# Ledger of designs, part 35: designed miniproteins, single chains, continued (2)

Each design is a single chain, and the fold is of that chain. pLDDT is the mean over its residues in the fold that is shown.

## One batch from the design tools (miniprotein)

Design m5189
Fold by ESMFold2-Fast:
Parts: structure tokens; C-alpha cells; sequence
Structure m5189 (fold): chain A 100 residues (1-100)
């Protein structure tokens, strides 16, 4: 499975197919250095309550595809801010019953 395929599969657990394609377009714009796309991404993460694991996959995808160090730095800063503000769904907010 490619990183893109893995990302689409993870997003489908939380988003409609239409919203998954919208996210992929936003990621492509972020990779091109579009700061507005990064703000759209942050809003979508907050609105859809995307889990931290999925957000980490999105960050990894951008880091793999982006060539501009400033773009990578901005993405890392925005993801860190979202996590610190509790705008990303963490494992503690998902009641996972441990299997004995």
C-alpha cells in the first residue's frame, strides 16, 4: 500500500468519499506552499474531530512530498498547536476497551 492509499483508507473511517478527496486537494495545495490551505486543513481537523493518528499520517504525507523546508516547518507547527489545544481527538477521548 502506498502512503497515499493508506491515508485515503484512514480518512474514509472518519469522512465521506467527497470529503476525503477534498482533504487530498488541500494536502496538494499545502505541498505547493499555500498557507490558506493549511488553515483550511486545521479547520477540517477541528470540525471532523480527526484522531491524532490520522493527523500524524497527514503530516508524514506532507513531509514526504513537500520540498520546501518552510512549508514542512509550518505544517509541524500547526499540527503541534492543534494537539496542544486539544482540537485533535486523542486516544484518551476514545474509550478503547483493552482486550484481556
Amino acid sequence: MTLEEALRAALRDYLSDEDVEKVMEILDRIIQGDEEALDEFARLVKEKKLPETVVALLESYIERKATDPETIARVREKVRELVEKGEVTSGKDIKITPLP
Scores: mean pLDDT 74

Design m5190
Fold by ESMFold2-Fast:
Structure m5190 (fold): chain A 90 residues (1-90)
Amino acid sequence: MVKVTLTITVDGTEQQVDDVVSKAIEILNKLYPQKIKKVSVERLSKNTYKITVELDMSKEEAEQMAKDIVEELKKHFSDKLNIKVEVKIE
């Protein structure tokens, strides 16, 4: 079991922040549905959410998953939203 924490900060409205978080969860479920054991979502501030995912995969696979999610979020929201994603793998 590996724990991945994604801290997502969006420079935008509360609705735009919620849209980014919802898309991150959608991407996660689409790419790795059988590997996800637990997902928790915590709002840290108006612009920042923490998504913690417990995965049945290797640390190396989890690092690749985090990269895939960040890349897909950047593709979806383009240059119109300033999105910062911090990744922690334990």
Scores: mean pLDDT 81

Design m5191
Fold by ESMFold2-Fast:
Structure m5191 (fold): chain A 84 residues (1-84)
Amino acid sequence: SLKEKIEELIDKLEEENYSKEAFAKFLLELFDIANLDKSKMNDFLVKLMEELGLSGGVGDEFLEGIKKLGKEKLLEAILKVLSE
């Protein structure tokens, strides 16, 4: 299922300790498996930040915020944003 594929991508992101490079790769792979246009990437990130309750741009503080919230919270937020 799409959910199981996203869970696998989050596991890879955790293995890379939520590095900036790992997050960029995660987004590209997420968009490929969800069959989304890469032109929607910025809109997706804005909605994801809002859903996670994180502010500012995609940087070290945002990635630390995701890491602190954990896999389950990130998965729920992604699925909600993708359903809109």
Scores: mean pLDDT 82

Design m5192
Fold by ESMFold2-Fast:
Structure m5192 (fold): chain A 76 residues (1-76)
Amino acid sequence: MSPEAQAALAEVVATIREQIAAAAPRSEEELAAAAVAAMEAAKDAFATIQATAAPSDHPAILAALAAPVREALAKL
């Protein structure tokens, strides 16, 4: 990946993980809401990063963005 795309991806993933971690000890309802918000953030981030990243990098970007959402959903 380009350094710019990699940095943007890391920042988005860190933010999503922080929000999920904050919601997880509260309730399943808050965790579910955080997971939905994370999914929408991941979609927006993917659209932006995808425009500047090579097609060969798209699966890695998707996997990195999907990981925190999948982790949250696995707790529900």
Scores: mean pLDDT 75

Design m5193
Fold by ESMFold2-Fast:
Order: C-alpha cells, then structure tokens, then sequence
Structure m5193 (fold): chain A 85 residues (1-85)
C-alpha cells in the first residue's frame, strides 16, 4: 500500500499545479504560501483544505514517524480531496 500511495501522490504533483500550490500551503503554513494558494485557487476555501486534512489524518496515524515520503503523499492526497470538495 505504501508504494501505491507514493505513486498516486507523485502523479497528482506532476499533473495538477493546483495540488502543488495547496501542498505548499499545507506543508509550510506561512502567510505567503497560503496567500499564493488562495490567489491561484479562489474556488477552494481554507475550510475545504482543513476538512480534507481531517479526512486523511486516520491514515497518517497508521504510519510511523520517520517515513516522510508517506507523510508528504498523505498531504498530496488531502489537497486533491480539498480541490474536489
């Protein structure tokens, strides 16, 4: 399952610029990163991003700390979900 999750996250990052911008906002959580994501994706709210992250949190707890690739993949999936919401 880890390899499938990483592969899916890489596909989303390569093909969807909106996902890349939102991942940067969620990962860095700086005012600049959030503002850039909001400007590029006016249709996606911060509430949608937070709801998507909450949906993915149970999967994040399944994986041990130290697997940064899995954590990054989970962020990508959460962002893709937020765009769909």
Amino acid sequence: EKEELLKRARELLATDEAVRLLVAALRERTDEAIAAAEAALAGVSAEAMEAAVAEVLPLAEKYKDGDKEVNEALLVLAVARAVEL
Scores: mean pLDDT 63

Design m5194
Fold by ESMFold2-Fast:
Structure m5194 (fold): chain A 80 residues (1-80)
Amino acid sequence: SKRKRRQELLDQIDDAVRERGLEEELEEKLEEKEKELLEKSKTPEEQKKLMEEGMRYLAKVLKELLPEVGPLMDELLELV
């Protein structure tokens, strides 16, 4: 299922981030983006678009910090 595959991809990405000690830097960058996106959230339709934008931003940051997880992020984005 899509749900099971998303979880497997998230677990692999989380493991890679932890192994490289990048959790804190990634969390900081994501919190900055999340604050920006939350200010734009007025309707359920907007919230869905903001979730997609957040996932694209996560993929960009992860590809910059951990290029090796790029393919995993690309697959995850196809499942969202």
Scores: mean pLDDT 75

Design m5195
Fold by ESMFold2-Fast:
Structure m5195 (fold): chain A 85 residues (1-85)
Amino acid sequence: SSALGKKIQEALSKVPGVAKVIVEEVTSSSGEKLLRVLALDENDRLLAVFFIDVKTKKIVARFFNPDTPPELQKAIEDALNAALS
């Protein structure tokens, strides 16, 4: 889980436009271990939030700030999917 969190943080931090990545381990209402991943820009503006199941490596929920450009949304999601492979 810690190794996965670090891999996600490193992958998203390389995306142009992403200045800060916060990865936290949380427990879902059903008792599942999730990583909550926040990507922020250089002005601490939230770009995206992901919840990832630690066991399956599946993205179980995703939220993009509507103001995040579509190409940046795609770059963030592509980098995350590569890290989860």
Scores: mean pLDDT 86

Design m5196
Fold by ESMFold2-Fast:
Structure m5196 (fold): chain A 61 residues (1-61)
Amino acid sequence: MTVREKVRLLAELVKSSPEPLTHKDIGRRLGVSGVTAHHLIKAVEEDADLAAEYREAVAAL
């Protein structure tokens, strides 16, 4: 999976989940480690393009 695919899956996962997700939960569901999930979240917050991709995915749902 590309980083952008992971960002879109993260948005869908968070929006569709009835409960708040931890880094472990996100990692488990994406098939990656919690560290990778943590880096993905930081990348979304740090990178304007990834943040825009995430917000667009959330809005599209």
Scores: mean pLDDT 74

Design m5197
Fold by ESMFold2-Fast:
Structure m5197 (fold): chain A 81 residues (1-81)
Amino acid sequence: MSVREWGERAIKGAVAFMMAEGVPLPELQKLAAEMLERLEKVETFEELLELIDWGARRAREMGYERTAAYLERVRAEIAAS
């Protein structure tokens, strides 16, 4: 998978988990938009891992443990590839 394909998978999965955790739509939209904006500037797998780590930390700070755990799992899958 390409950097962009992994990034899109990570964001789509994060959105699904945020919906499952009952994240309010405005917060979900804001976090998804921030992740998508950052993904447009990502050119390398190293930068992608930094973006995913940022997203996981943000989700955890907001109390969305399932979303954070999903992003941490995707990060580990990319790092192992």
Scores: mean pLDDT 85

Design m5198
Fold by ESMFold2-Fast:
Parts: C-alpha cells; structure tokens; sequence
Structure m5198 (fold): chain A 104 residues (1-104)
C-alpha cells in the first residue's frame, strides 16, 4: 500500500518535472498555447503527487513521505518561475516533508 503510493507519487513528480521543462521548449518555438497546456498538466501531476504523499504520511510512512515531499518541493521550486502555482506546491510539499520528518 505505502510502496504503491510512493511509486505513483514518484511517477507523477517526474512526469510533472519533464512537462514543466518541455513547456520552455514550446515557448521558444512560439507555441504559447501548447506551453501553457504542459504547465497545467505539470501542476495537475504535482497536485496528485502531493495528495499521494499525504496519504503515505496518513498511513504512517513518515520517512517515505518526508523524502518524497522534499523531492517534490525541490522540483516544483525550480519551476516556480514558470507559474506561481509551482511555488505554492513547493511550499506545501516542504511543509508536509517537515511535518512527516518530525514524526519519523
């Protein structure tokens, strides 16, 4: 159960990071609408990842939740210049990571 949620969260975080970076490539090509679609998809993937990390913490997987929350926070922070929602996700992921670390 915990291991499955960790895998799903990791996949969503990785996918979101790739989509965010890819959005810059589309903007460089003048394809702003496609770039925005990729940003929106990245945000959705990060939100889903964050919910799964919250579920891991609720199940007592505090060490896994802390590690995954830290990773998500770092990935989202690096993309915060693309959309303020990434900065908000980063802060939420960091808070969740710190909370889980205290209980680990």
Amino acid sequence: KVKELVRQSATLSTSGGVLGVASELYRAQGKDDLAQELVDQAVANFEDSLRKIEEVAALGGYKEAADMGRDLSNIAERLSYLDPRFGEISKRAKALSEEAEKKA
Scores: mean pLDDT 86

Design m5199
Fold by ESMFold2-Fast:
Formats: C-alpha cells, structure tokens, sequence
Structure m5199 (fold): chain A 123 residues (1-123)
C-alpha cells in the first residue's frame, strides 16, 4: 500500500516535470537549450569549461527513465543547464541573456511543482 502511494506520487510529479520541460521548450529563447550542442563543430571549448553538459532533451530523457524522482533532483538538472550557459558565454551574449530569462521562468514553475510535491506527501 505505501509503495503503491509512492508510485502514484512519482507518476504525478513526473507529469509536472514534463509540463515544465514543455513550457521551457515553448519559450521564444529556448533554442540553445533544446538539445546538446555538437561540441566538435559548435562549441569545441565547451568540455574545458563545462563539467556536466545538459539540455532540455537530456532532462526529459532522465525524467522518462525515472532517474529524476524529486523536485530537488529536477531543479539541480535545470540549474546545471543554465549555469553551464552562464559559465561558457559572456554576460552580453544572447545565450547568456536567454539563460537568465529562462531560469527565472523555470524558478516560477519549480516553485509550483514543489508545492504540488508537498501536497502529494501530505497524504
């Protein structure tokens, strides 16, 4: 019974993660975050600056595989994605500006997801 409730809670919160990913993918500035860049051709210096490459596609795959089960784990992956862009690109770069805008939107959506997770745990 407890395990069945945990599985239902995980399924419900997983749906919220996918909704957040969908919302971020639909943002006008989302293009640099949709898929991992071709490091060989587009960003050859990226591996020297960024330890954990991350994209919305990668986060979606981790959620669908059940490797992200909590809002905290999900937030960590989203945060890593934006921190990578802010670390690699200069402050004035369009992709650094896109990272700040999307990070603010993600923060709002993550706050709502955290409230939902707390509600599901309160049963």
Amino acid sequence: MAEELEEKRKEEIRKRFLEIIDALEAHPLAEPFLILPDFEKQLPDLPDVVENPMSLETIRELVEKGEIETVEEFEEKIETMFENALRYYSEDHPYALAARELREKARELLEEARKKEEELLAE
Scores: mean pLDDT 78

Design m5200
Fold by ESMFold2-Fast:
Structure m5200 (fold): chain A 89 residues (1-89)
Amino acid sequence: MDESTVQELLDSLKTQEKAGEITAELIQQLIDELKEKYGLELPKPKEIHPGETTLYVDGKKTVFKHPVSKEEKEALKAIKEALEELIEK
């Protein structure tokens, strides 16, 4: 994978973090992809919670977004640091 693809992913993650759109599922997916594609060993949260819960009450759709945990934020920090290292190397 070229440097521009890694940079785009890092910029996308920073944008999503500012927007509050980072989910536990996204963090887990990124950890797995970085391990498989680049051999990076990153701290993996032991429990994955869905980023959203959808309920239907009287035919009305209600969506609840779950905040990322402290462990998931630490994992996101490790992912960003690993991506920055890949760009520099």
Scores: mean pLDDT 65

Design m5201
Fold by ESMFold2-Fast:
Structure m5201 (fold): chain A 66 residues (1-66)
Amino acid sequence: MTEEELELMKEAIRKASEEDLVGTGLAGALEFKDPEAQRAAIAAALAAKDKEELIERLEEVGKRYI
């Protein structure tokens, strides 16, 4: 995942409704090409309780693989 793709994903999460958090997070997770990063991102999307936690978790995964 590129830095631009990560920023677009964060923006989408900020604009998403609370009920669409998991869907938006999973869509972002599928952009990770590394299987380990993708699994971590999927886990983050499923475990996050709010937008802030989801963004933080996905940003950490993205930074590791950028």
Scores: mean pLDDT 73

Design m5202
Fold by ESMFold2-Fast:
Structure m5202 (fold): chain A 62 residues (1-62)
Amino acid sequence: LKEKREKAAELLEEQQKEFPPESEVDKLIVEAAIKGLRNGETYNEEEIEKLKKAIREELAKK
C-alpha cells in the first residue's frame, strides 16, 4: 500500500501539474484517484467505473 500506491499517487500529481485539468470533473477524477491510491481501501473496480462514467458523461455533453 505504501511504496507502490504512493508512487502512483505522486505520478498522478506530477502529471496533473504538467497537464492541469480544464474542468471540475477532470480535477475530481484525479483527486479521487490520488485519494484512493493513498488510502488503498476505496480504490477498486467500483471506483474505476465511477471515474469512467464521469469522464464519458462530461465528454458526451459536448
Scores: mean pLDDT 65

Design m5203
Fold by ESMFold2-Fast:
Structure m5203 (fold): chain A 80 residues (1-80)
Amino acid sequence: SLEREVARELAIAAITMAAAYFASKYNPEDLEKIIKEMEEVIKRLEELAERLQGTDPALADRLRKVIEEMKKLIEELKKK
């Protein structure tokens, strides 16, 4: 179901963000791989937000906020 897809992708988003925070401080060699994983999660969340816009716009807005937080984290992680 769409709801199950949303729950799965949100869980993956939370895990990859946590992994990125940890790697940025302790294992920077893992960071490039984690950023790529986050970018793929962002793509899937964007597709889900578009699919939800007509049926659950409030959930679509929540997904867009998660996407923006992930994008901000990626920008900070890419700074030298």
Scores: mean pLDDT 86

Design m5204
Fold by ESMFold2-Fast:
Structure m5204 (fold): chain A 106 residues (1-106)
Amino acid sequence: MEKVVRRTLDVDLSKKALPVANELIALTAQELLRKYGAKEVSVRVDDAAGSPTSVARQASELIKVTFTGKSTLTLEVRFEGASEQDIKNAEATLEYTFMLLEFIAS
């Protein structure tokens, strides 16, 4: 069974906020891959200046974004064979991460 969970947020990231946002994104990806059975975590920036995509398939891999200013940030998590409880925990983790990203970006 393959399942995809996606969350999208409009952000305005300052250069000061970018390192903190990237630490949060990296920690979220690590948790999803290590604890909740995610196969892949990707982060992308959906803007006209170029959509840089970063992908992690192992908890040791770092994902990050390099944009600053106004953009749309998308986190996408892929599961293969994960339990419904792991998927629910991952959905909750993603919601919490996006809440924190919104505060960091504001």
Scores: mean pLDDT 78

Design m5205
Fold by ESMFold2-Fast:
Structure m5205 (fold): chain A 81 residues (1-81)
Amino acid sequence: SKEEAIKLLKEALELVKKHLSGPVAQRVIDLLEKAIEYIEKGDIETAKKYLREALSLVKQHFSGEVAEKIRKLLIEAIKKL
């Protein structure tokens, strides 16, 4: 559901804010916030595009346990949409 997707994305957003840093982390934050906005507006296709870009950036630029948890949350959020 949209509500479940938003909960997963808010959890991912908190992990990015607490554990990742730098311009790429800020871009991921911006993309996740836009994705939540577009889900709330009912534009699921645009939200999924922002989520796929965020997922790609996390995969390319971050590694470790927190990055893997963020990736899993984003994948599950996309599945709930």
Scores: mean pLDDT 89

Design m5206
Fold by ESMFold2-Fast:
Structure m5206 (fold): chain A 75 residues (1-75)
Amino acid sequence: MSPNEIAREGKEKARELVEKDGEKGKEEAKKYAEESARQIGEIYSSLGPVLGEALAKEFLEAVERLVEETAKKLE
């Protein structure tokens, strides 16, 4: 699976989990995002450790923002 597909699927799953299960979904979404970020980091680490780390961090931050925004809309 490409890094772009992992990122897109990760964001989509995070949103779905929060919408379905609320607080439980938020915890599950964060775990899924952490695993996806690790995979992205591993793929890009072969091109450079700094690049892999930066892209993994960017993805994780994007998912965290999406989870927070989705949870707030459910209030």
Scores: mean pLDDT 76

Design m5207
Fold by ESMFold2-Fast:
Structure m5207 (fold): chain A 74 residues (1-74)
Amino acid sequence: MSLAEVAERLAREFEELGDERSAAALREVAENPEDAIKVTSAAMLLLARAEDSEDEERKERLIEAALELLRAAE
């Protein structure tokens, strides 16, 4: 999948989970997949939110999303 397709899918998943902040960052990547700063910022936001999460399942989802986003950006 393209970076834009990965970011759009992840944005929808986090929006459905009620995580509007993560979804908004991922939508910015989907709209601007060529912007490396937006991609890096979104990945960093997801990882920071994972670190602050008390829910292990949510933590794992955020880490996996950040890794999938970075893999798609390569």
Scores: mean pLDDT 84

Design m5208
Fold by ESMFold2-Fast:
Structure m5208 (fold): chain A 82 residues (1-82)
Amino acid sequence: MKAEEEKKKKEKEEEKEKMLEAVEQGELVITSKEEMEKANELLEKEEDAAKKVNEYMNELARKVEEEKREREEKKKKAEEEA
């Protein structure tokens, strides 16, 4: 497995999560109905591996996002003083 492919997979997974969230939030993206159905079927096939990775990635993403938010808020406060 090549390092380049690992990066691509990670980015793809993040994009997928973003898309899924957007659809759930308010059906913002409904252009590719067929693609979504296909993605769902493909996801089911890789259920075992995907589930494990998804769980870990979800927790990590949450932690990173929380840190990002905290950092942004702290930076905003510091900038206000500066």
Scores: mean pLDDT 61

Design m5209
Fold by ESMFold2-Fast:
Structure m5209 (fold): chain A 71 residues (1-71)
Amino acid sequence: SEKEYKESLESIKELAEEIVETFNEEELKKFLELSKNLAEFVKKTKGLEITEKLVEELIKIAKEKLKEIEK
């Protein structure tokens, strides 16, 4: 639902802000590039049920990057 979508988006935003604090400059640049590409892709798919998948992929990427930083 739209409410569940907004709540998920807010949670992801908060988590992204926390994770971004652990990024170095190179990682931040990659994150910004990814975010821009995702925004453009979402704009092309307005009206399709793809937003949830994009959000899930953002989470996966952030988790993978966090593991790399911790090693």
Scores: mean pLDDT 66

Design m5210
Fold by ESMFold2-Fast:
Structure m5210 (fold): chain A 83 residues (1-83)
Amino acid sequence: SLSPELFERIRELLLELLRRHNLSVRELAERMALSPSTVSRIARGRAQPTLRQIAGLIVVALELDDTELAERLNEVMNEALAS
């Protein structure tokens, strides 16, 4: 499982992705092949994302040409893999 610090960082980056690209939770879920309820629970801090789901967020950021956000997500992924 993620530390509380890493979970909060992923949550903040997910919310930032939605905000800067004017995406709904539903639209992000469709891009990630997840249910909207899964993305909503992560966004609300009610479910920890899997490493695969963090990788999915990186892919979406790259598809949107948001290399800065993709790099920040990848940093959290690397920290999670090191634990």
Scores: mean pLDDT 88

Design m5211
Fold by ESMFold2-Fast:
Structure m5211 (fold): chain A 65 residues (1-65)
Amino acid sequence: DPNRKPSKPEEELLEEAKKKKSDDIKGGDEPASFYDLISEKVISKDTYLTYHKSEEHKKNTIPLE
């Protein structure tokens, strides 16, 4: 039989569920997406946080409200 374990261990699934709850509860005025002026496209918050390492990219990125 194929492995009966889920794609992720049960512990990781529980952690993801808790994180999803936290993201749902963690409401605020922080935008979910940003516009990259260099590539002229919308980028995710995760990508914007990666840009934090580069001042140049961060200066050319604006939050979408």
Scores: mean pLDDT 59

Design m5212
Fold by ESMFold2-Fast:
Structure m5212 (fold): chain A 83 residues (1-83)
Amino acid sequence: MDATPDDVVEAINAAVEKAKAKGAETVIVLLTDASTSEEEAKELLVKLAQTAFNLPAEEIDTSKLVSAVSGGVKVAAVGMAKK
């Protein structure tokens, strides 16, 4: 990754702000390379939440799933929701 620390912080803050704007209280973030597609980054984040954190699919509100890109990094973020 060719990301500077400032690029990483900017991408994380942008993704977290988008998730909070959609009402997320707890945000799980995934950092990936900017070349990863937004769809792939979002799918990977959902799978990691389900498998690594044992979150059931219904606790993950995909409508609150967001991404942001800055420099060489793409950040996907999701808030936990019941529905």
Scores: mean pLDDT 68

Design m5213
Fold by ESMFold2-Fast:
Structure m5213 (fold): chain A 87 residues (1-87)
Amino acid sequence: SKERRTILIIVGGATLLLMGIYIDPSKAEEYFATFKKEVESLLPELSPEQQALVREFLKRAGELAKAKDIDGFAKLIAEFEERLEAL
């Protein structure tokens, strides 16, 4: 489905963001800002329930990027995938 494709793009983008932060933690907030802008452009393609979950993900991801918490970021991606599959 279009929604499933959009979710896979967001998860893929989050994984690339995690790798970028791992390589250069000093750019974590900059990389997150780019990711957030791209994800926000995809929100209209999702259901209201999925949009709410993605907005929660972006808020928590931003806090983890600011903290440079690589382990927390990886756990958040796994949690996000599980919660989206439950919707």
Scores: mean pLDDT 84

Design m5214
Fold by ESMFold2-Fast:
Structure m5214 (fold): chain A 56 residues (1-56)
Amino acid sequence: SAADARAEAERVVARGRELLAQGQSVGALVAAHEVLKYFPEFREEAEEIRREALAL
């Protein structure tokens, strides 16, 4: 369902942000790419995580 897809996207975004907080740039990039590939409505959040991971 759309609600299940949104919940999954939110979990992946949260994981990416947690990995950024831990300084894990590769893990954060993987999470960001997963969001970009499967959850296009969260593209802005994914692009933000990707930019921050590349700046580490």
Scores: mean pLDDT 85

Design m5215
Fold by ESMFold2-Fast:
Structure m5215 (fold): chain A 80 residues (1-80)
Amino acid sequence: SQIDVLEQMLNAVRTSTDYQELLDFINSLLPTLPELDAQIVRNLAQTALYLTQKGNYGGARLFRDQLMKVLQARIDELRK
């Protein structure tokens, strides 16, 4: 289900210590999401990786937090 995919992504964002592995995992699940949700998730995950590659760990953490927030909000909305 859509909720199961989003919960898998959320768990990966919470537990991952490697942003490249996180992005690869998220990218494998994106085709199962609605296009708008897929675009938002991809953009946030890619930005977090980009900031990590630039040594901006604070910025990467903010985008990771934003991604967790977006995933949780979408799960909550689908459960209503």
Scores: mean pLDDT 83

Design m5216
Fold by ESMFold2-Fast:
Structure m5216 (fold): chain A 56 residues (1-56)
Amino acid sequence: TPALTPAEQGGIAAAKTAAALGLSPAQVTALATYSTKNGLSVEEAKKLAEEAAKKA
């Protein structure tokens, strides 16, 4: 099985963090998509999800 790209890993990290913080399914999807499209690292994606949760 091919390894996940860094962008895919970022998207997964954003989705997991957002879901754990109780964000809506729409917000979880939006954060995962944004992280993948922008090539965010796992650390950057987690930070993005945490910042989104603070604003919600």
Scores: mean pLDDT 78

Design m5217
Fold by ESMFold2-Fast:
Structure m5217 (fold): chain A 84 residues (1-84)
Amino acid sequence: SLRTKKNHYGIRVTLRKVDGKVEVLDIEFAFISPDGTPFVFKITENDSSYERIKKEATEEAAKLDLKDGEVAVIERFIPLSEAL
């Protein structure tokens, strides 16, 4: 059946610039089911994807021309499925 929305999972990374370097403060993984139920998890250093997510978000934040002390949030959304 046709649905009005696509399902996505999201990765949210909070970063701050300190002494000219971008540092990762927090990483969250979020999944929203077709019915709108949210699932949110913290990604920690023990997670196998942590270093990859950290690297990708740091590279993206480097393009933002942040000032020292500024906080940025980088979000990526990946479609879980298409509505049919």
Scores: mean pLDDT 71

Design m5218
Fold by ESMFold2-Fast:
Structure m5218 (fold): chain A 103 residues (1-103)
Amino acid sequence: SEAEELLLELEILLGLLGIVRGVSKLIGDDEVARLADEAIRILQEIIEILRRNPDNQEIQEIARRVIELTREFIRALLAGDVARARRILAEIKKLLEEMKKLA
């Protein structure tokens, strides 16, 4: 199903964020580690909403946008662009709030 494909992609991104967090802690980049930690918590909430609402097309559309933004967020973190990462994370938070209203 569409929801199962989106959930798989979100779980992969969650795993990648875990790696970014781990590496950032090892090299002493506390700011990148904190941003990754916050994104992990937000993505976990999004995954749970999507799991509870697998047939909701509006929630699926938001999940696709979250996937795209999370990829951009990871690229920003890897580049050390914390200002860009914060802006992207704020957009992901807004999408989570929109998703909660539909659930």
Scores: mean pLDDT 90

Design m5219
Fold by ESMFold2-Fast:
Structure m5219 (fold): chain A 97 residues (1-97)
Amino acid sequence: SMSLEEQEELAERAIRLAEEAVRLAERAVEAARKGDIEKARELLLEAEIQLAMARIYLAILKLVDAPQDLLDRVEEAIRRAEEAIRRAREAIAEAEA
């Protein structure tokens, strides 16, 4: 149903969302280290929203049986974002201790 070009565009969008989640999570770490807990939590929430959107796009790509190479690229970007968000949660927890 979806063309390969449309699948590639959706994969690119998912990767950009995951990369934005990494950037937001890294900013959350820096905010937490500076003691700005409110800003760190706000940035973490924004990162989690970007990651959730990337996961929705991955689910759509899987539903339309997109090529495995596109799925692998999106899944790798999502894994990096999940790790960055985990680090941000740890930094916030340390700053609150």
Scores: mean pLDDT 92

Design m5220
Fold by ESMFold2-Fast:
Structure m5220 (fold): chain A 80 residues (1-80)
Amino acid sequence: GEEVIKKIEELKKKAEKQMETSSIDEIKKLAEEWLKEVSELVEKAEKEGKLSEEDAKRIQEIVKKFMEKVNEKLEKLKKE
């Protein structure tokens, strides 16, 4: 459902703000923690039968966009 997607987006926004003032190691840890939380939310929703195919596709897009932003930030920091 919508509630799972909303929670994932809120966690993404929080992680992105923290990444602005974080080191490479801190960004990696934030990304790992976010992915773990998303995985747990998805697994719970799937087990309860509350995850539609559309919801799964939207979550995959959110994960992809977040990881792209993580990689961009890491690349910029590695060059400095």
Scores: mean pLDDT 81

Design m5221
Fold by ESMFold2-Fast:
Structure m5221 (fold): chain A 83 residues (1-83)
Amino acid sequence: MTEEQRREARERRPEAAFMRGILAGYLGASEEEIEAEIELLKSLAPSEEEAEELARAFREGVELGRSMNREEFLEYLKKVSEE
């Protein structure tokens, strides 16, 4: 991996965590399941700073996903698949 590719991957990881959060929130994941996923993301992060960023992105995604209805969720999935 080049330094540039590593930086892009680092910037994309919070976005991926956010998307995973939306899915978990929409599917009605329990608080225990959410905390377990946050702990897993933190364990996979190469630094404490990145771990906190991933945890925050995931939590924000969960909150958004919990507020979505079926139509909004399907529209979101279409937008993500077109990127």
Scores: mean pLDDT 75

Design m5222
Fold by ESMFold2-Fast:
Structure m5222 (fold): chain A 88 residues (1-88)
Amino acid sequence: SAEIEEIKKSYELAKEKIKEELELFRKSPMTPERKKEIELAIKTLEELYKHFKEQAEKYKGTEKGEIYEKAAKFYEEAAKELRELLEE
């Protein structure tokens, strides 16, 4: 369906942008400003995880639900990677 294809495109675009942001954080020096930016990014990713996890449960057993579950797992992993950068 057009809705499923749009959701897939939105997820892939968001995934690419987040991966790019993670690379920039890894390559940048750890300053107080960078730490604040990482903390805000973690908070945003955790809210996205919560949202997509709820959507995945709502649409459980559907293709839409599978996409939301993949999105939730990606956002959870991205948040963990940023938390590890703060622990360096």
Scores: mean pLDDT 86

Design m5223
Fold by ESMFold2-Fast:
Structure m5223 (fold): chain A 68 residues (1-68)
Amino acid sequence: MSPEQAYEAGKLAGWSVAQDGSDPETAATVVRTALREKGWSEEEIDAFLRGFREGAELAKAGGTITPP
């Protein structure tokens, strides 16, 4: 997976987590550990979590995500 694809996936995941009312900070910690265990690179994990945070903020603001 490329960092760009990881960012897109993270943005959708973060948006979904915020929509479900889950705590984004707790979810991000669990996701980071899971991705690291799956052998994702640190660059891919960083890109995913950056998207995750942005997606969660977008959901909180009432925004939508355009599918890739």
Scores: mean pLDDT 76

